# Designs tried in a protein design run: designed miniproteins, single chains, continued (5). Part 82

Each design is a single chain, and the fold is of that chain. pLDDT is the mean over its residues in the fold that is shown.

## One batch from the design tools (miniprotein)

Design m18843
Fold by ESMFold2-Fast:
Structure m18843 (fold): chain A 56 residues (1-56)
Amino acid sequence: SAEERVLRVLDLLTTPEARGLTVASLARVAGMSPATFSREFTRLTGHSPAEVLAGL
């Protein structure tokens, strides 16, 4: 369940609509608090959401 929510965010991050989003916005899309989202995203991807957003 948490994995599916993070994967949905990863799909969003491949689209132009992801530019200008914040960690808080991604957490909202995932239906998680920013703290829970950052923890789960980092566990699954090996990178923080902030690192991935900085690469966009």
Scores: mean pLDDT 82

Design m18844
Fold by ESMFold2-Fast:
Structure m18844 (fold): chain A 89 residues (1-89)
Amino acid sequence: SMAAQEEQLRAFGAEFEARYGERVQALEKNQDYKGLGALAREMAREMRRRGLPQEYVLRMEGLAEMSEVVDDEEKGRKLAKEKYEERLK
């Protein structure tokens, strides 16, 4: 039943929070978006290993890709600011 699937997914969510929650918090505190992307990919591999529905795996892989984009944007923003400040001299 759908209710049984939802309960199974909730149980996996609790297990993943217990296993990965502290690592996620540490990476977020340090604004380590590259590390967050790598961890999300690790979680996606574990989800596949545990036989979770493909939609959840793809969602986690999407979060990894988004974290990598944020890291690239932050690096680009810093470079643009440095270049702008050099022109003001």
Scores: mean pLDDT 78

Design m18845
Fold by ESMFold2-Fast:
Structure m18845 (fold): chain A 94 residues (1-94)
Amino acid sequence: MFELLEILDERLVKTKSGAELREIVGKVYDKETNRISAFVDVEPLSEKAKEELEKVRKEFIEPTRQYAKEHNPEVYKRIEEFEKVREKLRELAA
């Protein structure tokens, strides 16, 4: 249902702590809704990056997501839409 049309940007990022991650911006087409959307994915490359992203997710991203759910439902719905795009891309890759 989702189709990756093109990669708009790809960047290797190394943090001050030496953690390595890859940021990818893709253009995705949803055939069911006839929509084109930008998709941003952050891929941890090193074990240090995986640990740091998990810590950021638990300490900052999940609380921010919860705050949006309670105080800005429109932002929360958008976050859920992008999570579904990620899940479908993962299914297509399998």
Scores: mean pLDDT 70

Design m18846
Fold by ESMFold2-Fast:
Structure m18846 (fold): chain A 75 residues (1-75)
Amino acid sequence: NREKGLEYFEKGDYKKAIEYFKKSKNPVDIAFANILEKLYEGKYEEAKKAAENMLKSSDPEVKRFAKLVLEKIEK
């Protein structure tokens, strides 16, 4: 489910990405879904702050996701 969520996120389909992250039901995937919900709703400042907080994670996958979110906001 996380893999599918990341695939849809990379394609810019935030709604589908959110759906798949929520299916995983783990706290990290739920956090990913929450950030994408903010992007989908146009709440770029909230999404940016959440992604910046994720950059403090020791998990390389979480940090990589945060970088991708920040790159999308710059568009």
Scores: mean pLDDT 78

Design m18847
Fold by ESMFold2-Fast:
Structure m18847 (fold): chain A 70 residues (1-70)
Amino acid sequence: MKVTYGVRPISEDKYVVGAVAEGVESEEEAEKAQKEIIKALEKDGYKVEKLDAIYTEDGVAYFLGLAEKK
């Protein structure tokens, strides 16, 4: 599984989170990817408010969420 994420500012301290996880073939792997994305964001100084899988196809899971900067 490979996780890539990006953040896009929507206000002074609020960010839209977009993320992609490759090699996701099960619900369990999608949950693992979600946790990896949250941990990476928190390590980079963001507090994750929401993160949801919005679409999955051909072993790829797409996530959209919201975060704030501490």
Scores: mean pLDDT 82

Design m18848
Fold by ESMFold2-Fast:
Structure m18848 (fold): chain A 61 residues (1-61)
Amino acid sequence: MPSANELLQEIARLREELLALPASEEVRRKVDELVQQMEDEATIEALRRAKEEIERLLREV
């Protein structure tokens, strides 16, 4: 079971992968919104949701 620290590490890695792609300003803004939402809630469930959504964005690019 991933800890909060493990989820944060995975989110950071996925964010780096997404930003390394020729991402549009819209995609970058969406990632920033997801990170802020995750930080505002500061729960394991919020971290898990942010990770899942960033993975979705990465697959769409």
Scores: mean pLDDT 71

Design m18849
Fold by ESMFold2-Fast:
Structure m18849 (fold): chain A 83 residues (1-83)
Amino acid sequence: SSVKEAVEKVLNEENKPEEKELLLKILDVTEPDTEKKVEVATLSYMALNLEERAGPKDLEDILKELSSLSKEAAEILKEYLEK
């Protein structure tokens, strides 16, 4: 509940519906650990919002950290960012 509530608030602030759906898919494949899900959601949100401002290296660092928490989540995010 707390994880879902935190994610919903983040998604409803500035994200487009397609990004909300993406983040929910990422969380669905993440291990059922509340702290890990919060970190995965935060990193995914940062990656989506930094693409406009940050260089490629900043995005790669976020993706590496995300991959260490959930390989499947990192792969889903990478696929989205490629298109």
Scores: mean pLDDT 67

Design m18850
Fold by ESMFold2-Fast:
Order: structure tokens, then C-alpha cells, then sequence
Structure m18850 (fold): chain A 73 residues (1-73)
């Protein structure tokens, strides 16, 4: 779970100029790739929803980092 969410955060940070729709698509594709990891998939689907609601790449990256800290305890 942790490594998959870290990879997603990196992709979001590298695509900070992308539209919310493009970020949501990227996150949904990653969630599908990591389908066998329900923790990672759920976090990525939630991040995609936030992107569709207009969250910036920076905001999404921060939310993913908060999730990572929770998983690390």
C-alpha cells in the first residue's frame, strides 16, 4: 500500500500543471492497476474524486502524504 501511494503522490507532483480531469484520470488508472491492494486503491479513488471536485495537485499530494503517515502509524 505505502509504495503504491508514494508513487501516486510523485506522479501528481510531476503533473502539477495538469487539469483536474487529467489528474483524476491518472489517479483512477493507478487505482485500477493496484486493484489487488484495497488500501491503495481506495486512497487513489478518493484522491481522484477530490481532483474532479477541483482540488489542486499540491492539495492532492498533501492528502496522499497524510494517508501515508496514517499507514506508517
Amino acid sequence: AIEKIEEAKKEVEENKEASPEELAKLLREMAQRYRDDPIAATALHEAARLAEEGASAEEIAKMLEKGLKSLKE
Scores: mean pLDDT 78

Design m18851
Fold by ESMFold2-Fast:
Structure m18851 (fold): chain A 66 residues (1-66)
Amino acid sequence: MESAVNFTAAGIELAAASFLLKLGSSKDEVREAIERAKEFFERSELTPEQREKFKKRIKELEEKLK
């Protein structure tokens, strides 16, 4: 089982994307980090609550990227 590893990796990528966005980094860099976070998230076996929180954070970052 790699749930913890993938969950942690997804969290790190989302945190990185959030910081890059806050610092005014290129949208391409933020989008790349979000994409990697999604890949790790999809590989994670999360509880419904954890899944909902992650989807919400991904959605918020994608919303800011529009």
Scores: mean pLDDT 75

Design m18852
Fold by ESMFold2-Fast:
Order: sequence, then C-alpha cells, then structure tokens
Structure m18852 (fold): chain A 57 residues (1-57)
Amino acid sequence: SARERARELVREAIERYGLDRLPSEVLEEIARETGLSVDEVEALAVEEVIRMQEAAA
C-alpha cells in the first residue's frame, strides 16, 4: 500500500540522515512518490522517530 511504501521510505531516510536531520524536502519527495499528502508522510515520520527513540532508550 502507499502508506506501507511511505513508511519504508521514511525509515530509509531516517537511517540515511539520522533522527535529528530528516529534511522536509525528503518528506515532500516521499509524498510525491507514494501519492500521499505531505501531512500524512510527516505524521508517519514523527511516528517512526518516536518509535526509534523509544527503542534506543
């Protein structure tokens, strides 16, 4: 699904750029590629960042 693809791309971006350095342009590109809204991709990115921070703590 588009949301699953967006989540995978968000996770790849976090792994590449780090939790503190996820560029807004990358989120916009993921939105364009998946057909989701930028707001939805941003929400998925926030969820993944929180999940990864909790796993690291």
Scores: mean pLDDT 77

Design m18853
Fold by ESMFold2-Fast:
Structure m18853 (fold): chain A 66 residues (1-66)
Amino acid sequence: SHMEKERLEEEIEEGIRAVKAAVMNVVGASKDDIDKELALFDLEVRLKRGVITEEQYKAQVEAILA
């Protein structure tokens, strides 16, 4: 039935959220820590491509880590 489908979808969504929360807890990393690492990697790629200067790179790294 329609109600049975809605319940199943909610249970699946809750299960996925619980797994994500458990993985983040086990790894000991917050979403902020993961986001900072990805931002630092993006800045490094931009520096290597010559899109930003070394001075801009250092300033943005300091801002992210502050």
Scores: mean pLDDT 69

Design m18854
Fold by ESMFold2-Fast:
Structure m18854 (fold): chain A 68 residues (1-68)
Amino acid sequence: SSELEQKLAELQALAAEVMARASPEERQEIKRLMLEVLEAYENGSEEEFLAKLEEAIARLREMKARAE
């Protein structure tokens, strides 16, 4: 759906921005979040995938907000 497409685009944009300035610890957390999203995509329901997308986006937004 368009909502899933918008969330995926937001996730990719946030991940790119945060990764550019991320600490090693933050990079490891981002990798974990991305793996959780991928696992939900491959083995979960659409609802589970959406939930993991929203979780990853929320966490990346927090990381971006703290970056100067």
Scores: mean pLDDT 81

Design m18855
Fold by ESMFold2-Fast:
Structure m18855 (fold): chain A 60 residues (1-60)
Amino acid sequence: SIEKLQQQIEKLQEQKEKFQQWMELAKSQGDTKSVEVLQRAIQNIDDQIERLKQIIKEKS
């Protein structure tokens, strides 16, 4: 259902927010490897959110 897709987007947005916070912490510590990993993880979440939003639009 559309409601379940919206809930999934909300969970992904929460996860993205946490990863962004961890990335800022990693930057402050000079942990470039963690920054790169977190940047890729954030991009993957953004891609998932976009895909889910497209599915919602197609069902509307």
Scores: mean pLDDT 88

Design m18856
Fold by ESMFold2-Fast:
Structure m18856 (fold): chain A 80 residues (1-80)
Amino acid sequence: SELEKIKEEARKLLKEAVDYVNKNFSKLTPEQKKKVIELLKEMAEEFYKIENAKTVDEARKHLENLQKKIEELKKVIDEG
């Protein structure tokens, strides 16, 4: 279903983002680490909402939010 495809995409994006954090985390400043941890918590909240979404529209909204937070995460990491 379309809903399942959105959930699969969210799982893939989250895994890729977590892997990126794991590869770079030790090289980050304390301030960058704090921001990354905050963003990871926010991403987890959006992911939870996607997994529990009952409609395609609900899942898409939270997927867009997740994608924006992943972009912010990458910017923080790339500043190191």
Scores: mean pLDDT 89

Design m18857
Fold by ESMFold2-Fast:
Structure m18857 (fold): chain A 94 residues (1-94)
Amino acid sequence: KEELKKKAIEYFYLAGALDALAQLDTDPERAAHYRKLAEEFQKEGEKLAKEAGLPVSDLASAYTAGAIRAIGDALENGVDATAEKVLQEAEKVK
């Protein structure tokens, strides 16, 4: 189903963005929280991708795109504003 492919890509995109936030945030508690969420999205995305027959290269591309976007947003708008936006997107996809 196209919905499974789309959701797997969205999950890997969010995982990449959250991992980037974990590296940029100077607060170790918030960084740990972002890493945990990234791991959860990556695991669920892997399950969806397996069922949908998505290649690993598509997942890697989505993850990289998410990380690059979060880094760009953080440089322009600050880490806190970017984190609020990414966490809000994460809640909508769950």
Scores: mean pLDDT 85

Design m18858
Fold by ESMFold2-Fast:
Structure m18858 (fold): chain A 94 residues (1-94)
Amino acid sequence: LEELAEAVRSEDPEVRREAMRRLAELAPTSDDIETLLEALEAAADSEEPEVLIAALELAQNALPKLTEEQRARAAKYAERAAKKLGIPHEASLE
């Protein structure tokens, strides 16, 4: 899992996309929540649409396992990814 989180910071877009896809798949069964959140943070800062989409998938897949504080962190990163993708966010209109 740590290797996948490190790969999310790769300068190769294909390596970043594959790492995020694997992390999103592993999120429902992984107990290493901090590594998942670190990967989500790194992916949310990406300029690659496919990495940003995978970040949203990772956040959604991890939600059932997160504490309230970890959920707030994941929501913050997911919001940054959605904003970069140009997706309207209803919470920003409240």
Scores: mean pLDDT 74

Design m18859
Fold by ESMFold2-Fast:
Structure m18859 (fold): chain A 70 residues (1-70)
Amino acid sequence: SSGDYAALAAALEAELATNPASAELYHRLGVAYFQIGRYGAAAFAFTMALELDPDHEAARALLAEVRAIP
């Protein structure tokens, strides 16, 4: 549910406060934001994941999906 993803986003934001250079945390945060319709926040999170890990296939694919939303 969207409530589950909102809670996940809050938990991942807290984890990023202590682990700011984690591509996987940014990828998971982007997924959580995407699921609750926060597409701008999702795009930012996926972009940060790719800055930290340019080979992150899942983040690259999901960033393209977010950019394709009208």
Scores: mean pLDDT 85

Design m18860
Fold by ESMFold2-Fast:
Structure m18860 (fold): chain A 80 residues (1-80)
Amino acid sequence: MEEDIEKLKARVKELIDKAKSREEFVTGLRKLLQEFIKEAKEKGYSREEINLAVAVAVKTALDAGIPQEDVDAVLREVFN
């Protein structure tokens, strides 16, 4: 899981660098997290492990200056 968390963190940082708008970032983050959760479930990771990885991705986005409101919107769609 630690290696997959580091890969997720790197992908979030790449998305921050490449996104041309906040809307593009939000859309990209949602898709990235949905894809990650699907892959993690296929690998047999627990809900707790998946939640930890998502928390690291969220912290990475917040540390880069993404608004909490945008992150919360993504999490609502991903975990609904």
Scores: mean pLDDT 80

Design m18861
Fold by ESMFold2-Fast:
Structure m18861 (fold): chain A 85 residues (1-85)
Amino acid sequence: SEKIKFLDQVEEWIEELAKTHSTEEMVELVITRMTQLLMTSPPELSKAANKLSQVVLEGHEQGLSKEELVKRVKEEVERIKKEIE
């Protein structure tokens, strides 16, 4: 329940960031937030936060567009959700 709520919030948040921020700003904000969660969350949420930060960092390093980064984050969120069910 808590983990699913977190994942739903991540999907909404990344969409909002994409509408209001540049690609660079979006990446920086995501990494900052996920890093905070790695330090303060239970192991289950920390593992999800680590996977999401990896997806964003790797995609940005590959030169993916903002649209492609959002898509990959959403795909990773859906993958993690399926593991919970």
Scores: mean pLDDT 81

Design m18862
Fold by ESMFold2-Fast:
Structure m18862 (fold): chain A 68 residues (1-68)
Amino acid sequence: SEELEKAINDAKAQIDEFKAENPTKEQLEGGIEAYKAALERSKELNDKIGVEAAQYALDRLEELLKEQ
């Protein structure tokens, strides 16, 4: 629970920093691709916390892309 909360907060901070740079559509698409790769790696490693954190970041980036 605490480890998951920390991982989600870390992911949120990274996404907030990325948003502050006013990313282009290309940069958002690149971020989505990177987090999809991270999600796949976490699944292969059976890293449940990594899966949740990567999925959180991916969902936030996909929302930002849809807002354009």
Scores: mean pLDDT 84

Design m18863
Fold by ESMFold2-Fast:
Structure m18863 (fold): chain A 110 residues (1-110)
Amino acid sequence: SSIQQELEKVKQEILELANSLADSLNLPKETVEEINALIEKGVQGAREALEKLKELYDQRVAQLLAQGREAGKEEAVRRAIAEADGSIEDTFKRLEELIKRMEELEKKLG
C-alpha cells in the first residue's frame, strides 16, 4: 500500500540521518549498529536511538570542553561547538519530526 511505502521511506530517512549524525560524531561501529537495530524495532526504538544520540552528543561536547580547558583553549573550543550546534540541533529536530510521522503511519496500519 502507499502507506506502507511511506512508512518504509520514513524509516530509511531516519536511518540515513541517524547514520550521518553518528559519522559526524565519530561513533564506534558497534554503537552505530546498536542505533540502527533500535530504529529497526519501530517507533519506540527510534525514540530510544534519538535519546542515545543526544546523550552521545552531550558527552562529546563535555569531552571537548574538558580537553580545551586542559590545553588553555576553552574559549576557542566553545566557539567551535557553538558553530556546530545549529546543524546538530536541526538534525535532532528533523529526526523528531520523522519519528512522529513514523508513529502516525504505524497507527494507520493498525
Scores: mean pLDDT 84

Design m18864
Fold by ESMFold2-Fast:
Structure m18864 (fold): chain A 70 residues (1-70)
Amino acid sequence: MLSPEQQEVVEQLRKWAALMKSLHPEYADEIDRAYQDWLDYMRSNPQASVDELVDLAHRRLEEVAGRAAA
């Protein structure tokens, strides 16, 4: 079960992913896969700090969105 802090991070990233898909609908599938990969990473690494998870997820989603937009 996710901690309240991890749940807040998940909610914020879900909103960010929804916004990015709204701006770049042609890359929605890539954004969704990046988000799911991040969730799987978090489940596999329950001892990772919230700050580390936020930074990793933000960079990963930006890389997918930036590369797709290029």
Scores: mean pLDDT 71

Design m18865
Fold by ESMFold2-Fast:
Structure m18865 (fold): chain A 84 residues (1-84)
Amino acid sequence: SERLELVERIVERFEELVPDATTAQLLAVRYAAITAALLLEEGASPEEAIEEAVEVFLEEYPDATEEQLEALREALRRALEEYE
C-alpha cells in the first residue's frame, strides 16, 4: 500500500534524525505519519498534512521537545519530497 510505504519512510527519516528515539516516540511518529498520509489522500497540501501530524505527535507524546518537533517536521518534509 502506498500509504504504508509513506508511513514507513516518515518513520525511517525520523530514526535517521533521532537515532536514540524510544519505542514510545516512534509509535507517536507512526500515528502522526498515518494522519499525514490520510490527509494527503484526501487532497490536503503537504504543509497542512505536516501541521496536523505535529499536533497528533504532541497528543501522543506531550513531553516532546522543540528539537523533536523540528525533527518530525524535517522527516515529514524529506519523506514527502522522496514520495513524489
Scores: mean pLDDT 84

Design m18866
Fold by ESMFold2-Fast:
Structure m18866 (fold): chain A 85 residues (1-85)
Amino acid sequence: SVDELMEEIRKLLLETQKLLQQLQSLLDDPNASKEEIQKQIDQIREKVEELEKLAKKLPTGNRGMVLLIIEELRNQIDWAESQLK
């Protein structure tokens, strides 16, 4: 159902937000390795891919907002990865 799918998306968004908070902490940590930061980025990318798959199953009325959030998440991840270069 749409409600079950939205609940899955909500839980996954909360998990993704937690991982992004951890990523920000790693980026602010002068002792964090490039490898640790990349691992965190990879985990977040996996969650975003899962979110995209779930979002595509939603009706058009619900899908647009979720896809916009996913785009914002991708932009944050791409920015973080640029900090490693």
Scores: mean pLDDT 87

Design m18867
Fold by ESMFold2-Fast:
Structure m18867 (fold): chain A 70 residues (1-70)
Amino acid sequence: KVEEAKTLLEKLEELIQKPYSDEVAREISRLLNEIDAVIRQITDPKEREELIKKVQELIKKGAENMKKQM
C-alpha cells in the first residue's frame, strides 16, 4: 500500500510538470482520487502523515506552476 502510494505520487509529480491541458487536469484528478483511496487504507499514523504531506507538497507545486502560466 505504501509502495503503491509512492508509485502514484511519482506519476503525479510528472503530470504537474507538464503544460496545463484538460487532458492533464483529468489525469491529475484521477490520480489524486487513487492516492486518496490508498492512503485511507493505511492504518499507521506516521506513514499516513508522511504520504499526506507529500500529496500536499505536490498539489502546492502544481498550483504555483498553474499561476505562473497565467
Scores: mean pLDDT 76

Design m18868
Fold by ESMFold2-Fast:
Structure m18868 (fold): chain A 72 residues (1-72)
Amino acid sequence: EKEEFEKLLKELEKEGVVMGVVSEITPKLKENIAEFEKKGIEVYLTLHPDPLSDEAQEEALKKLEELIKEKK
C-alpha cells in the first residue's frame, strides 16, 4: 500500500490541498499528514462515523472543490 500512498502524494502535490474523511486520527494518519505537509500540501480532515460511505466521500469531494476554487 505504500505504492498507492506515493501515487496519491504525487497527484496531490500538484493540487496543493487534500481533504480526508476519517473515523479517527491514528498515528499512521498523522505520519501521512506530516509527509503531505512537507510537500507543501495543505491537509484538511473531517470526522465521519462511516468514512467509506458514498455520502461521506461526496461531502468531502465538494469541500475539496470549494477549497481549490478559493485558492484561484
Scores: mean pLDDT 67

Design m18869
Fold by ESMFold2-Fast:
Structure m18869 (fold): chain A 59 residues (1-59)
Amino acid sequence: MLSEASKKDPEVAELVKLAKEHRAQAERAFSAGDSEKGWEHLEKMYEYRKKAVELSDKL
């Protein structure tokens, strides 16, 4: 999927943005020693990334 940039669907872009937000929150939580919040945000990140990949693969 090397041409994903040119296959940016608005829904895919939104899901990628949400995944990046949760990744950033997870990194901050782990840095603060809050592993519970860190794992919660990682789980959300993977959920949004999976949805983005599934949608992108259908385009």
Scores: mean pLDDT 75

Design m18870
Fold by ESMFold2-Fast:
Structure m18870 (fold): chain A 73 residues (1-73)
Amino acid sequence: DEQVKRIQDLLRELVEKNPDISLEEIEAQLKKEGFTIVLTGAKSGRDLVEGATLLVEGPDGRKLQVTVPRVEL
């Protein structure tokens, strides 16, 4: 799903630029892209790129489950 990939890429970029980024700041950035957080298991932005579950609603009203798996090179 292109929207899921877009959200995953956005989350990675946000945390890479600011490792201390809050969930509130991430929610604001997602909202600018037309996505609203419905449910999350994350307590911080770092958790979202370490495999925490995120459920968002897109601008089309469709709900998307997003998980960014932890990747170490």
Scores: mean pLDDT 79

Design m18871
Fold by ESMFold2-Fast:
Structure m18871 (fold): chain A 69 residues (1-69)
Amino acid sequence: SSSIITILQQESEQLFSELKSDSLKQLLIKSRDFYLLRLEQAETAEEEVAAALAFIGDLEDLRLLNSQL
């Protein structure tokens, strides 16, 4: 849904500003780009939700890695 996309966009922008290394910033960009690609290719609501959940997982992993720096 548009509300989920907006929330994830805001969360990714906030996380990008908080990331301590250029490598993590590049990983975030790649994860976001892959999420957007999956959204463009999604034919069902289930596929859109699956793409969002995968991106949420990527954001959580990046936050964890960032906290260890």
Scores: mean pLDDT 87

Design m18872
Fold by ESMFold2-Fast:
Structure m18872 (fold): chain A 65 residues (1-65)
Amino acid sequence: DIAALVSKRENPLKRTVHFHIEGQKEPVTVTLSADSYEALAQQIVAIIRALEEQGVRVSGLSLAS
């Protein structure tokens, strides 16, 4: 439906991000949505900071397509 297609045009950037944690075999996987790449990057940085504050070391990031 055209109305549904127009609402999808609000430009949400949706990415699944894998936060690789030192000492854990499985990464923490989070799906993030933002209106811009800058907002998405800010969310990623905030999550890394929150994990580090809990004593969890983030060893790397990967993005699922």
Scores: mean pLDDT 71

Design m18873
Fold by ESMFold2-Fast:
Structure m18873 (fold): chain A 79 residues (1-79)
Amino acid sequence: MQEAIDALLEKDDSVSRLDAIFIQDIDTYRAQRAAVDADIAALKAAPVVDPRRLLALEIVRDLLEAQIKHVEELLEKIK
């Protein structure tokens, strides 16, 4: 089965390159989202919460979630 997958990827180098780029991008966005989630948790644990800063981090999280979903949809289309 691995051999069949390798043969398919070799047949279309453009597909294998796109898959590698999208996997790298999705991992990057997921890591960035985890960092933002940690920052939100730390901010909420603070004795004084800045609501503007919290809102800004929540917006960044929503944008990262949208990027992750977009890359996942593109990966599904090329597989």
Scores: mean pLDDT 73

Design m18874
Fold by ESMFold2-Fast:
Structure m18874 (fold): chain A 74 residues (1-74)
Amino acid sequence: MTVTVDHPDLGPISFSTKGGATPEDVTEAAVRFVLRTHGEGRRLSLEEAEAFAKELRDEMLKEGKEIEIHIGRP
């Protein structure tokens, strides 16, 4: 399963199931990412977003849930 979120500063971001992850885990990851990156009046860099994506992947991987995160910019 893949969930795509359009971020105002980052463009489309896709989250997908991989080893051990459920659709619910992917949805949770997308929500956590949006909450961390979607700040009022703040611009986020691609580098900051990639750091958050890596941190989130590492957190979930420690629980045996592997997800894939792709950040796309136009």
Scores: mean pLDDT 73

Design m18875
Fold by ESMFold2-Fast:
Structure m18875 (fold): chain A 76 residues (1-76)
Amino acid sequence: APIPLEEARRMYAEERARLAELAATNPPAEEVRRVTLASGRERVMAEIREGEPPPMNPELVAEAERVAEEQLRLVE
């Protein structure tokens, strides 16, 4: 089903805002891990304890980025 680009962009922006808040709350880069998304983009994640799931789902972000890129590619 076609989803308006505005809605996809809003969902993506919300996820980015959550990551920014997480990064602002946690220590600088030396204690922050990076997650590579399927799109090849990198995300900054707070360091987590072993066995503890990350506070966000990188797959959802990767999916949102893939959808956004596909939508932009289809515009032409």
Scores: mean pLDDT 55

Design m18876
Fold by ESMFold2-Fast:
Structure m18876 (fold): chain A 94 residues (1-94)
Amino acid sequence: SHLEELAEKLEKGKKQVLEELKKLNVDESFIKELEEIMDKAIEAVRNGDIEELKKSLEELKKLYEENRDKLSTEAATLVQVLIHSLEEVIEDLE
């Protein structure tokens, strides 16, 4: 399934980013919130639910902006990679 392929790519990207953020000593509560948002986004992709996927993207952008001052440039770049990945998937599905 095309949706399952997209979901698996997001899952791989999520796992890589979460691992790198942990190595950068990013706050555990931030990492947990990020993981929860990404898990919702991945499930929305599997279900073909573009509206829920867009909502997850908005939640991720808000989490990023609220924590921007606490993130190193490297950590901020990793979160932006996930934001861009969700935007790319939305464009593919629309």
Scores: mean pLDDT 90

Design m18877
Fold by ESMFold2-Fast:
Structure m18877 (fold): chain A 83 residues (1-83)
Amino acid sequence: MMSPEQRKLRLEAEVLMGVADIMESIVNHKPLSTSEKISLLQRAISLLEEAKRLFEEAGDSSGVREAEQRISDLNTRLDTLRS
């Protein structure tokens, strides 16, 4: 059972996850240069790292795992774009 404080942290993390999703959507649907895609993906990763920290503080282990999975996927995409 989550406290009101933990629920607030989780909602803040979910907002950051949503903003990262919008950035990923822009990369997927807009005609962008490689450098623009790298910049947006780096910004999305930063937001996901912040969301992960908030989920950890909230005690939401499922949220932490989801953020980690998305960070890993975006780092793989960045490595491909940089190579």
Scores: mean pLDDT 86

Design m18878
Fold by ESMFold2-Fast:
Structure m18878 (fold): chain A 90 residues (1-90)
Amino acid sequence: SKKESILKLLERAIELVEKIEDKEVAKQVRELLEKAKEAIKNDDYKKAVEYLEKAIELLKEELKKHPKDKNIREALNTVELALTIVKELL
């Protein structure tokens, strides 16, 4: 299902985020992604979009500071893909 695909993408994004050197940024993004997962499990797709957009903002800012960091780039791409699928459920 689309819901299962989104949850798998968010689990992958969390794994990538844990590899980010700035542990405070990693924690903030992880907490937003966990809140997004909970919102998706509760079929609250509007709330999930808000959390995912906030996570994307933080990841974009972190990528600007570390433009060669593959973990940040892959996490960002993964969250953006998850957001695209969530928006199809609105």
Scores: mean pLDDT 91

Design m18879
Fold by ESMFold2-Fast:
Structure m18879 (fold): chain A 100 residues (1-100)
Amino acid sequence: MELRREVIEVEAEVAFETMRLNIIRKEIEKGKMDKEEAIKELERIIERARELAKRARELIERAKEENAPQEVIDMAETALAAAEEVVREAERLREELLEE
């Protein structure tokens, strides 16, 4: 099923952005990343994660319309929640770096 493949691709991309966010967080905590560079990388992660959240929402709607297996709907909903979490955490970390 083509829809299942698209959901798996979104899940993989969300997992990659989660990994990138965790690496950036650790480098900031260690004082090894320039603040300006960290902010730029976080802005890229936020943009990408928002695109992935939008794709996940579209996939959920398509899965429901096509009467896809509940497993596929659940996978897409999990991917959406994960993408939204990446956005929240990256925005929080960015705001912390912008403190006076």
Scores: mean pLDDT 86

